# Designs tried in a protein design run: designed miniproteins, single chains, continued (5). Part 89

Each design is a single chain, and the fold is of that chain. pLDDT is the mean over its residues in the fold that is shown.

## One batch from the design tools (miniprotein)

Design m19094
Fold by ESMFold2-Fast:
Structure m19094 (fold): chain A 68 residues (1-68)
Amino acid sequence: MSLEELLEKAEEAVEAGDLATFVEVLKELLARMPDLSPEERERALIAIGRLMKKLADRGQLAAVQAAL
C-alpha cells in the first residue's frame, strides 16, 4: 500500500469513526517513517496532526492513544 493510500485510509477511518482501523493504519504509517523521504515524512506528519486534532475535537484522542 502506498503512502497516499495509507493517508486516505486513515482519513476515511476517522470520518467513519472506525478507531480500530485508524490505529492500525497509524501504526503502519509510524513503522514506515524511517524509510520515507523528508518530503513524504512532512506530508505524513501534517496529515496525522490534522487527524489527531479532529479526534481530539470529537473527544476520541484518549481512546486512540490508549490503543497505541
Scores: mean pLDDT 80

Design m19095
Fold by ESMFold2-Fast:
Structure m19095 (fold): chain A 100 residues (1-100)
Amino acid sequence: DEEYQRLIELMEKYAKEYEKELKELQKKADEDPEGLKEEVEKTTIELIREITKRALTELRGGKEVSDAEAFRALAKLAERQGESSIAEFFKKLAEELEKK
């Protein structure tokens, strides 16, 4: 809906600020796709989380958001895009953080 469309726009805006980090991840993926797969995936998840947190903070008028809230937002975005496995993955990450 409207809020998720705005979230996507803000995520794209903040992703631009991480262009150098995204380029570095792409380089690692290209250099050793199998050997660096775990490192690339972990760093990608961390970057997506940070981008989402910044986007949500702006969307909510400057209110700081938790890592769990960022992962829940990512899970809902994935559900809306029909990516059920990705949605479940982010949902589990959020639940794990909330249990601690």
Scores: mean pLDDT 78

Design m19096
Fold by ESMFold2-Fast:
Structure m19096 (fold): chain A 88 residues (1-88)
Amino acid sequence: MSDEERARAIEEARPVLEEELEEALRKLRENPSEEFYEQFMQGIDRELEFLDQVLSQSAPDSPVARAAQEVRDLLLRAKEELERLKKE
């Protein structure tokens, strides 16, 4: 798969991931569960690990690096929100 094809795939997946993150956060606000918090956090951490691997293997400022960075920023924001909810 070309770098541009990989970047496009990541960009196309971003709206789906964003919706999934919003839905998970909504569920946690409505019905807090320690097990769901842990599962959601583990999921985010695994995705962040994968993105860090992609970034380490990619040329700086390549299309795939930029796309991966945007998704990474989205996941970090979701993680921050998740940690905030746990403190409530």
Scores: mean pLDDT 79

Design m19097
Fold by ESMFold2-Fast:
Structure m19097 (fold): chain A 92 residues (1-92)
Amino acid sequence: MRADIEEAIAAAATPEARRRAVASAVLALTEALIKGDEELRRMAEEIIRAVGTEEEIELARRGVEEARRAAEEGDNEKALEIAKRTAEEILA
């Protein structure tokens, strides 16, 4: 497995660090969808699944689905705004 994923998981040793890791992965996943970067998408999804709670995973899933729809419509700015809002909900 990639060292980047293992480092992100290891850094998520506290509840605060874990929430930050999930929030960062949501932003990375949205960028991956905008760029069509399948490798980055897979890494971000793996981090969310590894360190996220059920509630955080569901929030990430919903936010990313909404952001993906905006990106598919060509509104990358709106997609990133949705991802940032989702990240803030996870950090709360």
Scores: mean pLDDT 80

Design m19098
Fold by ESMFold2-Fast:
Structure m19098 (fold): chain A 99 residues (1-99)
Amino acid sequence: MSPEEVREVAEELSRLLKEAGMDDQSRSTLNSVPLLGEIARTDPESAQRLTEKMLEAIRALREGDIKTAQKILSDLAPVFAAEGIRLSARRNGLEDVQA
Protein backbone atom coordinates (compact mmCIF):
# COMPACT_ATOMS: atom_id res chain seq x y z
CA MET A 1 0.00 0.00 0.00
CA SER A 2 1.51 3.31 -1.09
CA PRO A 3 1.27 6.55 0.97
CA GLU A 4 -0.53 8.11 -2.02
CA GLU A 5 -3.22 5.38 -2.01
CA VAL A 6 -3.75 5.75 1.75
CA ARG A 7 -4.06 9.55 1.35
CA GLU A 8 -6.62 9.19 -1.47
CA VAL A 9 -8.75 6.79 0.62
CA ALA A 10 -8.60 9.11 3.66
CA GLU A 11 -9.54 12.13 1.51
CA GLU A 12 -12.50 10.23 0.00
CA LEU A 13 -13.66 9.17 3.49
CA SER A 14 -13.36 12.79 4.68
CA ARG A 15 -15.44 14.04 1.71
CA LEU A 16 -18.22 11.50 2.36
CA LEU A 17 -18.23 12.29 6.10
CA LYS A 18 -18.60 16.02 5.37
CA GLU A 19 -21.39 15.25 2.87
CA ALA A 20 -23.16 13.24 5.62
CA GLY A 21 -22.89 16.24 8.01
CA MET A 22 -20.15 14.64 10.12
CA ASP A 23 -17.77 17.62 9.98
CA ASP A 24 -15.83 16.70 13.16
CA GLN A 25 -15.15 13.16 11.89
CA SER A 26 -14.22 14.58 8.46
CA ARG A 27 -11.64 16.95 10.00
CA SER A 28 -10.32 14.17 12.29
CA THR A 29 -9.82 11.93 9.24
CA LEU A 30 -7.88 14.66 7.38
CA ASN A 31 -5.79 15.34 10.51
CA SER A 32 -4.84 11.64 10.48
CA VAL A 33 -3.41 11.79 6.92
CA PRO A 34 0.19 12.64 8.04
CA LEU A 35 0.10 9.77 10.56
CA LEU A 36 -1.29 7.37 7.93
CA GLY A 37 1.48 8.44 5.52
CA GLU A 38 4.14 7.68 8.15
CA ILE A 39 2.52 4.30 8.89
CA ALA A 40 2.47 3.50 5.14
CA ARG A 41 6.23 4.27 4.92
CA THR A 42 7.26 2.42 8.12
CA ASP A 43 4.61 -0.35 8.46
CA PRO A 44 2.80 -1.01 5.15
CA GLU A 45 0.88 -3.98 6.66
CA SER A 46 -0.72 -1.78 9.35
CA ALA A 47 -1.42 0.90 6.73
CA GLN A 48 -3.20 -1.70 4.57
CA ARG A 49 -5.30 -2.87 7.56
CA LEU A 50 -6.30 0.72 8.42
CA THR A 51 -7.05 1.47 4.74
CA GLU A 52 -9.32 -1.61 4.54
CA LYS A 53 -11.30 -0.30 7.54
CA MET A 54 -11.57 3.15 5.93
CA LEU A 55 -12.86 1.49 2.73
CA GLU A 56 -15.50 -0.33 4.81
CA ALA A 57 -16.60 3.03 6.25
CA ILE A 58 -16.69 4.56 2.73
CA ARG A 59 -18.90 1.68 1.54
CA ALA A 60 -21.28 2.11 4.49
CA LEU A 61 -21.54 5.88 3.86
CA ARG A 62 -22.23 5.33 0.15
CA GLU A 63 -25.03 2.90 1.10
CA GLY A 64 -26.49 5.47 3.54
CA ASP A 65 -25.68 3.25 6.54
CA ILE A 66 -24.52 6.05 8.81
CA LYS A 67 -24.71 3.90 11.97
CA THR A 68 -22.34 1.27 10.55
CA ALA A 69 -19.97 4.01 9.36
CA GLN A 70 -20.00 5.62 12.84
CA LYS A 71 -19.26 2.24 14.46
CA ILE A 72 -16.30 1.64 12.12
CA LEU A 73 -14.96 5.16 12.81
CA SER A 74 -15.29 4.60 16.57
CA ASP A 75 -13.39 1.31 16.18
CA LEU A 76 -10.71 3.09 14.10
CA ALA A 77 -10.09 5.92 16.61
CA PRO A 78 -8.27 3.74 19.23
CA VAL A 79 -6.43 1.88 16.41
CA PHE A 80 -5.11 5.19 15.03
CA ALA A 81 -4.06 6.19 18.57
CA ALA A 82 -2.35 2.82 19.19
CA GLU A 83 -0.52 2.94 15.83
CA GLY A 84 0.60 6.50 16.54
CA ILE A 85 1.98 5.47 19.94
CA ARG A 86 3.71 2.42 18.41
CA LEU A 87 5.29 4.51 15.63
CA SER A 88 6.45 7.17 18.13
CA ALA A 89 7.94 4.50 20.44
CA ARG A 90 9.78 2.88 17.52
CA ARG A 91 11.25 6.22 16.40
CA ASN A 92 12.43 6.93 19.99
CA GLY A 93 14.14 3.53 20.27
CA LEU A 94 11.39 1.91 22.34
CA GLU A 95 10.27 -1.59 21.31
CA ASP A 96 7.70 -2.19 24.08
CA VAL A 97 4.26 -0.57 23.88
CA GLN A 98 1.67 -1.44 26.53
CA ALA A 99 -1.15 0.95 25.53
Scores: mean pLDDT 72

Design m19099
Fold by ESMFold2-Fast:
Structure m19099 (fold): chain A 89 residues (1-89)
Amino acid sequence: DARAVVERSKAVIEANPKQVEEQINSFEGKAAEELRLLVEVIKEGREEELIKLYEEIEKATLPLLEEGRFEEAEEAARKLWEEFLEKVK
């Protein structure tokens, strides 16, 4: 349920901006930068693009996860994520 995940993330960011910032700051390097970019996309009202990304990731990864093929699922998700980051920069 990609929409519910993104909608919850938006609600949390809007209700608890300081806690979200502190949580992002607990991550290091690339992970922190990627999370800041996601927060920025949501703040810019571009949450539909995140919903579509999560739906595409779910469709690509779900069959692999059901078979316990976690490395292949991570690779598929990573590729879609990198393409999204390139597009929204």
Scores: mean pLDDT 76

Design m19100
Fold by ESMFold2-Fast:
Structure m19100 (fold): chain A 81 residues (1-81)
Amino acid sequence: SLDDLILEALARLRAFVGRDSELWQKGLEVLSVAAQGILAGKSEEEILEDVRKKAEELGLSEEAREFILRVVRELYRRYQE
């Protein structure tokens, strides 16, 4: 289910950010954009573009952006199946 996939994405984000509460909040905001795009029926390309834009607006590092994009891509593909 989408709920199970979101829970898994949140667990992966927590493992990546460790105890960085600011990075956690920013990561949650970016993942929220992805979840809303999926629920709105957006394409993978549109969702990834929205996620990239939001991550850049929030000043996330390249490493954090690449991590979140991988998580979002996996979440989208698994949800479509």
Scores: mean pLDDT 88

Design m19101
Fold by ESMFold2-Fast:
Structure m19101 (fold): chain A 80 residues (1-80)
Amino acid sequence: SKVDEIVAETERLIERMKGKSAEERERLAEEFTERLVREYGIPREVAAAIADAVRALAEQGRFDEALAAARQAVAHWLAR
């Protein structure tokens, strides 16, 4: 499903952010936002909100919550 594909992309983002500087994590979040807009057609404001939430939770080591937040946001957008 589209939700599962985006959750898999989110897992890859989290792995790429591990051990990176705050500046590099921000750049990765921006790249992820562009990917969600380009490949999945998610509105930029929604994609950016997902990327920012994932980055903030991942910075706190809350990886399961980051994945759950992405899944919930995408499911909510698809139910619009």
Scores: mean pLDDT 82

Design m19102
Fold by ESMFold2-Fast:
Structure m19102 (fold): chain A 65 residues (1-65)
Amino acid sequence: MPLPEKLAKALAEGLLESGLADKETAEEIRNAKTTEEAIELLTKIDPEGAEALRAAVEDAVETVK
């Protein structure tokens, strides 16, 4: 699924603020074009966080027709 630029930035900033991601990894997430790319990047640093993001995406898909 295409990942909105605003959502990618919010994810990158949140991960950087929480200390879960280094600046380099946060920048890669910010530049992610799809939700799948963002989840792959998260899996490298926090597999549990990646599962949480996947669940949030599924919830969003249920809301958006």
Scores: mean pLDDT 70

Design m19103
Fold by ESMFold2-Fast:
Structure m19103 (fold): chain A 68 residues (1-68)
Amino acid sequence: ASSKLKTLARQVLEALGDKPQLTAEELGALLGFADGDLFVRLFQKEAGLAVDGIVGPQTRAALQALLA
């Protein structure tokens, strides 16, 4: 994975913390609205997940696997 992808994955996981999911508004505040949403959708597509732009449990697990 690219260094940019890992950096964004870390920022998303840090923002998620103990929350069950992150909303588009929370991603917009953290990463910039367009960049955060686009990153999540592209990551979901590449990971073979449903492309909904929501960082839920499946997307969280895939992001954690990327950083392991």
Scores: mean pLDDT 71

Design m19104
Fold by ESMFold2-Fast:
Structure m19104 (fold): chain A 96 residues (1-96)
Amino acid sequence: EEKKKLEEILELLKKANESAARLLEIAIALRDEDFERAVELLVEEREKLKNYKYTREEVEKAVEERREELKEKAEKAIEELVKNFEEAKEEILKAL
């Protein structure tokens, strides 16, 4: 059920704010320990910004060194986002 809520939030963000949707996709990958996917998404974002300051190898190393920290931060960020979304949804329904 939490997975369905995240999919709903992600779908909404894709329509309203593509950058926020991408950050959520990165956070989900980090939380799920899909570090290969997280690196891929981070490299794609750097290429799009034309700030190719970090090579793929440097991004991979940074993620490898901080796997547990990034997972914990991503989990907390997602939990907070889902909570805030549910609270906002409940308030909107009460206003109707």
Scores: mean pLDDT 73

Design m19105
Fold by ESMFold2-Fast:
Structure m19105 (fold): chain A 87 residues (1-87)
Amino acid sequence: SPQEEEAIKALEESLKLLEQRVQEALANPSTSEEQKQAIQAAYQKVLEATKKLIEAIKAKDEKAIQKAHQELLQAAEELQRALESVP
């Protein structure tokens, strides 16, 4: 449906904005090696959770959408916390 296509596009656009922020944080010489590893790990979780959510939306599986959405929220929170420590 048009709503599904719009939702998927919004998720992909959100990932592009997060990618930019992650790249900026990783390029910052003030970011410690431990912080870089935490940011990379958290970002990978966001990528995986977003992929699962998109797949669940395409499958129209309400339970899978709910689970994937919850996993994405948790992964996004972890990434936000990792990024908050960066200057």
Scores: mean pLDDT 84

Design m19106
Fold by ESMFold2-Fast:
Structure m19106 (fold): chain A 69 residues (1-69)
Amino acid sequence: SPVSESATLPELVVYVSRTKGVTLPRSRPLGTPLKDVLAAMLRDAGIDVPQADIDAENVAAIARAINAA
């Protein structure tokens, strides 16, 4: 089923991991922002999201991109 456009960033990370078969990057600096972790996972899943939407934490736009993939 589709992810909610009102989801939180942690919920998007869990959804992408569970549904797209991608995992959290093993090699990331401590304190990496969750939005940058999500961006890396989206790249690994082949999901194209504008960097402006990642930077703005535009969850609704990110969720729509995930659901379209």
Scores: mean pLDDT 79

Design m19107
Fold by ESMFold2-Fast:
Structure m19107 (fold): chain A 112 residues (1-112)
Amino acid sequence: EAAERAERVLEGAAEAAEKAKTEDGKKMAMSGAGGAGQLSAGMAGREPPPYPKDAEEAKEVARYGAEAAREGGPERAELAAGLAGGVVGISGGSAKVSGSEEEAKLLGEGAG
């Protein structure tokens, strides 16, 4: 259950990275998938994978994190699912909202 939720959330983030309309959106989605996959693997007691360089590697990191969550037992799977959902929700959702580099830059300048 929890491991399946982590897998679906991580797959969604990797797909968002692949379909992002801007380079910034793609990088944000990749960071979400990669970070969530690393955290899920670590929480499940497995060695975290290297950070992904592209959307395909992000999918592999996501699959590895989901597999580790299944092997870590119920408590570790719940923690992995929670962390994956949180990181991906922030990063992947942001990538879908900003459809242009100009919008991403404007948001960055507004924050500074």
Scores: mean pLDDT 57

Design m19108
Fold by ESMFold2-Fast:
Structure m19108 (fold): chain A 87 residues (1-87)
Amino acid sequence: SALEEKVKELEEEIERLEREAVRALLDGDYATAVRLMEEMLRKLEELYKLLSSSEDPEFQKKAEEVKERIERLRKTLERLRELLAAS
């Protein structure tokens, strides 16, 4: 379905952004990592809205997993921003 295709596209974009953000962190480029993680957060929020609008139990379960991922990413971003502000 169009919904399944859109979910797949968003998941693939998020995974690419995560790989690039991890690379930036490993390189010590915290500014780039923050930018990429902020873009990931926006895509995760879009994915959550899309999944949570469905009455499909499978998509509802996936929405809860995405919600937990959003919460973890927000905490990571807060810590990285504090680190950047301290230097």
Scores: mean pLDDT 87

Design m19109
Fold by ESMFold2-Fast:
Structure m19109 (fold): chain A 72 residues (1-72)
Amino acid sequence: SMQQQIQQMAQQLINMSDDERKTYLQNLINSQDVQQMQITVQAIDLIVDQGVTLSQEVVDLARQLKDLIDSA
């Protein structure tokens, strides 16, 4: 289910370094995979709600993903 994909993505993001998160999000933006963008944005919101601190660069990339989803 979509919810299971969000939970799995959240776990992957938690286990990533800041550099790995940036690389993943940059590649995702370039992919134009709107479904994966939606999953990833929801996963980011979930981990932030759980108290995970993200760098400003990762936050900015997440905002770019949200803008791309809203423009599609």
Scores: mean pLDDT 87

Design m19110
Fold by ESMFold2-Fast:
Structure m19110 (fold): chain A 109 residues (1-109)
Amino acid sequence: ELRKKVEELGGELKLEHVSDDEVRFRITVKADSVEEALRKLAEILQTLSDIVARVEKELGIPHLDLEVRYEVDPEKNEVRADVTIRVPADATPEQRKKATELIVKEIEG
């Protein structure tokens, strides 16, 4: 579960958008240094990668489109990552809906 991992690392996860083919959320991590915040983000993104791989395998989807954009605020020792997970256009409507539902479940618990 991604939210639990983010919270254990002292971060925040905000679910921004859920549709039949797209899930968007933001992760914010603060630390004693930018380097530490980036290290924590890397651990969170590894967990996200594992979640994406499990969803792909469970639903028989060959590839989910994962886009991550992050910004560093050195004055706050903070990193913000905007994550978008998209289900491919060639997936069936049933696969798309099940994928976004499962992604949300894995993110929230």
Scores: mean pLDDT 85

Design m19111
Fold by ESMFold2-Fast:
Structure m19111 (fold): chain A 71 residues (1-71)
Amino acid sequence: SHEEQLKEREIKAEVIKELGLDAPVKEILDRVKERIGEGSLAVKSLERLAAVDPDMPLREAERRVVAELTR
């Protein structure tokens, strides 16, 4: 539901706040996974970023995905 998606966004934002935007995507993914569970859209989005480079800082990974989508 939309309400579940908002809650997932809040949890993702809290994890990013705790670990920082320069934390590796895999570390953000693991923490979000622990809190929300593996089947969520937030986890699926992070899994896609981690598939490109799991050691890339989250900020850079998101920036690269946006650049590819605007091609």
Scores: mean pLDDT 75

Design m19112
Fold by ESMFold2-Fast:
Structure m19112 (fold): chain A 108 residues (1-108)
Amino acid sequence: MDKVEELRKQAIETFKGAIEAARKYAEEAPDEVKPLLQKAIDSLEGARQAAEAGHFEVARGYVDIALKFVEEAAKKADPELAERIRTEVGGLLEQARKLVDEAIKAEN
């Protein structure tokens, strides 16, 4: 339980960081990119709520959805914005994915 609880706390904090980064870039983004970043934020909020409830497999599904929307947003952005979205938001999502996967393994 202690290891799962620590991983849960780290995953939630990483989700919060990813949401904040996505919100920052959504504010700067062109109108065609904003809806995709908002869908990523919505999916990350779902992942955070699932992780807070201890539903790590559900949280993992939401992370995968968020990663798809982040990549679609980056494809529609200019090269500099695309690089920032992939590096900052995508990087935090990959970290959260690993933490959630470790929590799932620790519960089994």
Scores: mean pLDDT 87

Design m19113
Fold by ESMFold2-Fast:
Structure m19113 (fold): chain A 94 residues (1-94)
Amino acid sequence: SLVEQLEQLLEDLKELEERIKKGELSKEEVERALALALESAEQLLPKAKTVEELEALLEVVREVRRLAKELDLPELAERAEELEERVREKLEEF
């Protein structure tokens, strides 16, 4: 299920945040992990066909944006904001 994939991605981001708080990751490792999560979300957008799938995708993208802003990763934050807008536009079709 696409929703299950997105829920797993959101859980992975929550685990990433806990590891960041513990000082277990370098800024470079965090940037890479967030970039990979965002790439996964971007690849899943054209496959999202329901409001539930788009809302789950929006939660993932918003979490990446929040973490990127908190960690001063402006390029990732901007990319996440652009993807959030694309998800919102697709939601407006419903």
Scores: mean pLDDT 87

Design m19114
Fold by ESMFold2-Fast:
Structure m19114 (fold): chain A 73 residues (1-73)
Amino acid sequence: GRAEVTLENGYRATLVGDSSQIGAGAAALTAHAGLADDGRAEVTLENGERRVVRGTAQEIGERAGAMAEAAGL
């Protein structure tokens, strides 16, 4: 699957892979941006589903991965 992740700091990445890889990538991006403890991310999937997720880097990663899995990506 594919997801675009945009963080509140303006960091943006396109993540490609299975749901676990998308989740791990979103978590890593959030932590790298210095938002490991309280971050906000906009996650857009290739099917057009878009959601704003907030929490720790781990929580953002888990939510992004769950979105990709639910979408069959």
Scores: mean pLDDT 81

Design m19115
Fold by ESMFold2-Fast:
Structure m19115 (fold): chain A 62 residues (1-62)
Amino acid sequence: TTGFKEYVDFDTDLLKLGREKKEKGLDEAIEALRQKAEEVQFNPNQYGIARAWVEEMEEERE
């Protein structure tokens, strides 16, 4: 698929960002991922990936 590597790299970057921020706290990780989603809001595929990470962290928050 055209551009597949771009989305894989983006997903990996979000994984790293979430892990680094989670060391400071789960709420910090959620906020950082939400901000990243807003930055990519005009790219539906990247926005979907970022929102999935936000939802996963919010579920962990339970």
Scores: mean pLDDT 76

Design m19116
Fold by ESMFold2-Fast:
Structure m19116 (fold): chain A 55 residues (1-55)
Amino acid sequence: GSQEQAVNVAKDFLKAYGKPLTQGIKNFIVDNLLKAGFSQENANKAVEQAAKELA
């Protein structure tokens, strides 16, 4: 999928949890993006971008 799709998935997870972005939450979201076929680099960037856009 596109990087924009990865960011939107990360946003959905962050909204659902309603918690600050801890390493545990980041790892959980990254693992789910990897299962969806995204690379580790793109998954990490998606979580960081989603956190910025929701701040």
Scores: mean pLDDT 78

Design m19117
Fold by ESMFold2-Fast:
Structure m19117 (fold): chain A 85 residues (1-85)
Amino acid sequence: MSAWEELRRVALEVHRMLEDESIPEEIREELLEGVREAEEKGKEAFEKAKGSDQEKLEAAVRVATEALREIIAETEEKLREYREK
């Protein structure tokens, strides 16, 4: 799968969580802040990467995708704690 296809898949998962009204607003707001941080990390990765434009773009997409995966995992953990209380 291309780096862009992986990013799209992860982004769709984030969007589904943001649309889920059963998730507390506070948790969704923290997820939104995480998305903004992931976007910034991706931009920084592009600026710092070396090589062709394609290689720089792939590096940026990989960094953004990994950051989004981390915020999804953190959000799932917060939801688990919320439901277990």
Scores: mean pLDDT 80

Design m19118
Fold by ESMFold2-Fast:
Structure m19118 (fold): chain A 112 residues (1-112)
Amino acid sequence: EEIRKLVEEGLKLIEEYRDKMLSLADTEEARRHIELGALHVATALKYVAFDNDLLLARSHLETARRHFDRAIALASPEKQPELRALADELFSQVEELMKKIVELNEKKRKEA
């Protein structure tokens, strides 16, 4: 199934960016916020893919942004730009995957 494959790609992408961000985190609190942020991004992706719930997905993405912002604020100044770039890249790539999933869900609904 095409949607399932896109979700698997998205979850792998989230894990890869999470791990990159964790490598830059200096504190347990920052690491916790990165892990929670990644969890909320994954949850948003699943709401789009399986429930077609764009409002809950947006709420989870907003929560993820707050967690990443907190992790960035807790990082050393020299690491903050790289952490922000990684977070921005993750959101950009996941939002593109979500857009493709929404289009596929809409096509499937029209063909049913």
Scores: mean pLDDT 88

Design m19119
Fold by ESMFold2-Fast:
Structure m19119 (fold): chain A 121 residues (1-121)
Amino acid sequence: SEEEELRRIVEKAAKAAGFSDEQIKELTERVLEAYRLAKEKHGISYEEFLEALKKAQGAKIMAFSSNGDFTPPYKVVLDGNVLLIVPENDTFGKYVLAEGFESQDEAEEFALAIQKLDLSL
């Protein structure tokens, strides 16, 4: 299935990046949940989601809000070559790579983890 392929790709990349088994599991589960939401809520294909993850490698990380409100929880969005930490209630973001972060620091830790993944391996 697409989810099993995505799981394998993320786990392989995270292991190669030196993450622990516990970190790999948490990262993989967040990415899979984001893919399910992207497909269900935004009509994003598997291929579009995977390309967004690939573009996240080496991406610049920034905080963004369309209206200046930074109230949690936060989501991590890919926009071009930038990973944006955005409030979940903000309508901005086509490519949501994860959500449900209770703090901006937790969202940044996830963005840093995704930034390190080489999905071309």
Scores: mean pLDDT 84

Design m19120
Fold by ESMFold2-Fast:
Structure m19120 (fold): chain A 74 residues (1-74)
Amino acid sequence: MVDLSTLTPTQLKILKLLYESKGKLTPLEIGKKLGLSISTVQKHLDELKEKGYVYLDEEGFYYPTEEVKELLKK
């Protein structure tokens, strides 16, 4: 079960950004939008991926999972 209450405020901002942009964001682009270093963004993305909240394609783009999309849907 996806539980967004386990997320830090920064991780929740990353998830909302990915949801609003319909994916296709690299760690560099997320960092620029949120004022974070690439390494900080990567650590949060790695944790979100471990929790099953995002997935990564071969090109380095991150997407929220279907379960997360349902929870962010209004």
Scores: mean pLDDT 77

Design m19121
Fold by ESMFold2-Fast:
Structure m19121 (fold): chain A 105 residues (1-105)
Amino acid sequence: SNQEIIELLDRIIDLLSQLGVAIANQDFNRAQQLYREIEALLEELQKSSDPQVQAAAKQMLHDLAIAKKLLSKKTPEGIFKAQVIILSMAGEAYVQRQRLLRQQA
């Protein structure tokens, strides 16, 4: 249902926010744990019958992999670029969430 997808997107948005904080604090162990949790939720989201949600999930999985690679370098530039990607992912998740909420109204 749309409600189940919305709840999944809410969890993803919350975890992406936590990931951003972990990265800002250079808590790489916490960032690794959050990365795995977000990846699992995005893989679940990718199974959605909504083609826009499925496409967004696929794109966010790709972006998450790039952010992880940038973070592995532990450079200020890599950290900054990873933070920008995570904010972009949160924005995409929010757009899909709001679209589905409007469809229920």
Scores: mean pLDDT 89

Design m19122
Fold by ESMFold2-Fast:
Structure m19122 (fold): chain A 100 residues (1-100)
Amino acid sequence: SMEEEIRKRVEENMKRALELAAKLDKVDPELGTLFLSAVHGAAELVEELIKKGKLELAKELVDRVEEQIRRVEEAGVDPEVVREAIAELQEAIKEAKEKL
């Protein structure tokens, strides 16, 4: 189902975020914590959107999270790119909450 597909993607995003945060911990542990917190916040909101039947919004939020994770991975976990990714994730969370 779409719900199962979204949840599987959220779990994979969390796993990738943990791997990225582990790499950041060696350079900027506070930034790694902020990045994980943003991804966790998005994951929690995706579950709330699913429970309220807002599957299209849940998918959009997951797509935005995957884009930012990919961007951080492709940049070799550059702290500047991670800071930009955190800001984008926070904006995505805010926009999704306003539609909840």
Scores: mean pLDDT 89

Design m19123
Fold by ESMFold2-Fast:
Structure m19123 (fold): chain A 76 residues (1-76)
Amino acid sequence: SKEEVLERLDKMSKEADELIKNAKTKEQRQVAIEMESLIGLMIMFAQTEEDIERVEKELKKTEEQFAKLKKEYEAL
């Protein structure tokens, strides 16, 4: 559902916020900000797109991209 999608995005947004706060370097902070921006764009898409199947498909891609950025953050 749209509510479940937005709830998942809210959790990822809070995780990105924590990564920004815990960043030890400028490079880590920059990656965390990129993660926050990715989630912000997906929230806008989820709020404006009426096709729930498209929203769920884009959520999966967003979760995969978020995980890649998180791995990049951890490697710094």
Scores: mean pLDDT 88

Design m19124
Fold by ESMFold2-Fast:
Structure m19124 (fold): chain A 95 residues (1-95)
Amino acid sequence: MELPKDLVEALRTLAALLRDPSLSDARRRELLLEADTLLGIAQIKAWLNLLTEEERAALAELRAALRAVAAATTDPELRARAAALAADADAVLAA
């Protein structure tokens, strides 16, 4: 798996995209797959004690966006996935 050169930019960009109310649920599902990948990278960095304060702040923005998707969507699959990813982000930030 290739690590993104700028994890902060990737996390913030994804959070902004997820907050766009004009996006389709199909597009949000695709963005949640990207969120899962970025969360995996953040978790590995946290385990290695390499997660920066800026990366933690960007991850908190993504967590807030994921919670907003879970609260707003009428799709039970999208809601469950967004909630699960937000919980994964909480676990990374608590470590």
Scores: mean pLDDT 82

Design m19125
Fold by ESMFold2-Fast:
Structure m19125 (fold): chain A 68 residues (1-68)
Amino acid sequence: SMEARFARLLAAGLQRLSRERIESEAEAEKAVDALLQVARETEPGLSEAQLAALRAALREKIRELMAA
């Protein structure tokens, strides 16, 4: 299902972000944009709402990593 694919993309993106050293908002923005581009290319059926939710979740994870 698309819901399961979305969850898998989110989990993979979050795991990748936790491995990267992000030192600035500019680096955070580039990392999120790159992951969203990969999501669009691998799952072209994702809605704008799903892409926005993915972006929000990835940004939240980066905020947590930067605060640690």
Scores: mean pLDDT 76

Design m19126
Fold by ESMFold2-Fast:
Structure m19126 (fold): chain A 85 residues (1-85)
Amino acid sequence: SHMKEEELEYAKQFAIDYAESKGLKVVYVKAEFLPDGSIRLTVYLHNDGEIYEEEFLVRKVDGNWVVTSRYSHLSGEPETIVIKE
C-alpha cells in the first residue's frame, strides 16, 4: 500500500541521515518488511577504502519511530533511538 511505501522510504532516509551524521558515506540501503511488520534496514557504508555493513530494526511504537541498531561500526554498541513525528 502507499502508506507502507512511505514508511519504507522514511526508514531508508533515516538510515542515510544517521550514517552521514557519523561522517560515513552511504553506498547502498536495502529495506525489507519482516513478518511482524517491522522494517529491517541493511546499510552499506564506505569509509577510508573499506565497506561496512550495518543493520537497523525499525518499527512504529505508540506513534513514535523506534530504531534499534545491531552491534555496528557506527556506534560500536547496540543502541535504540526514538524518533517522534
Scores: mean pLDDT 68

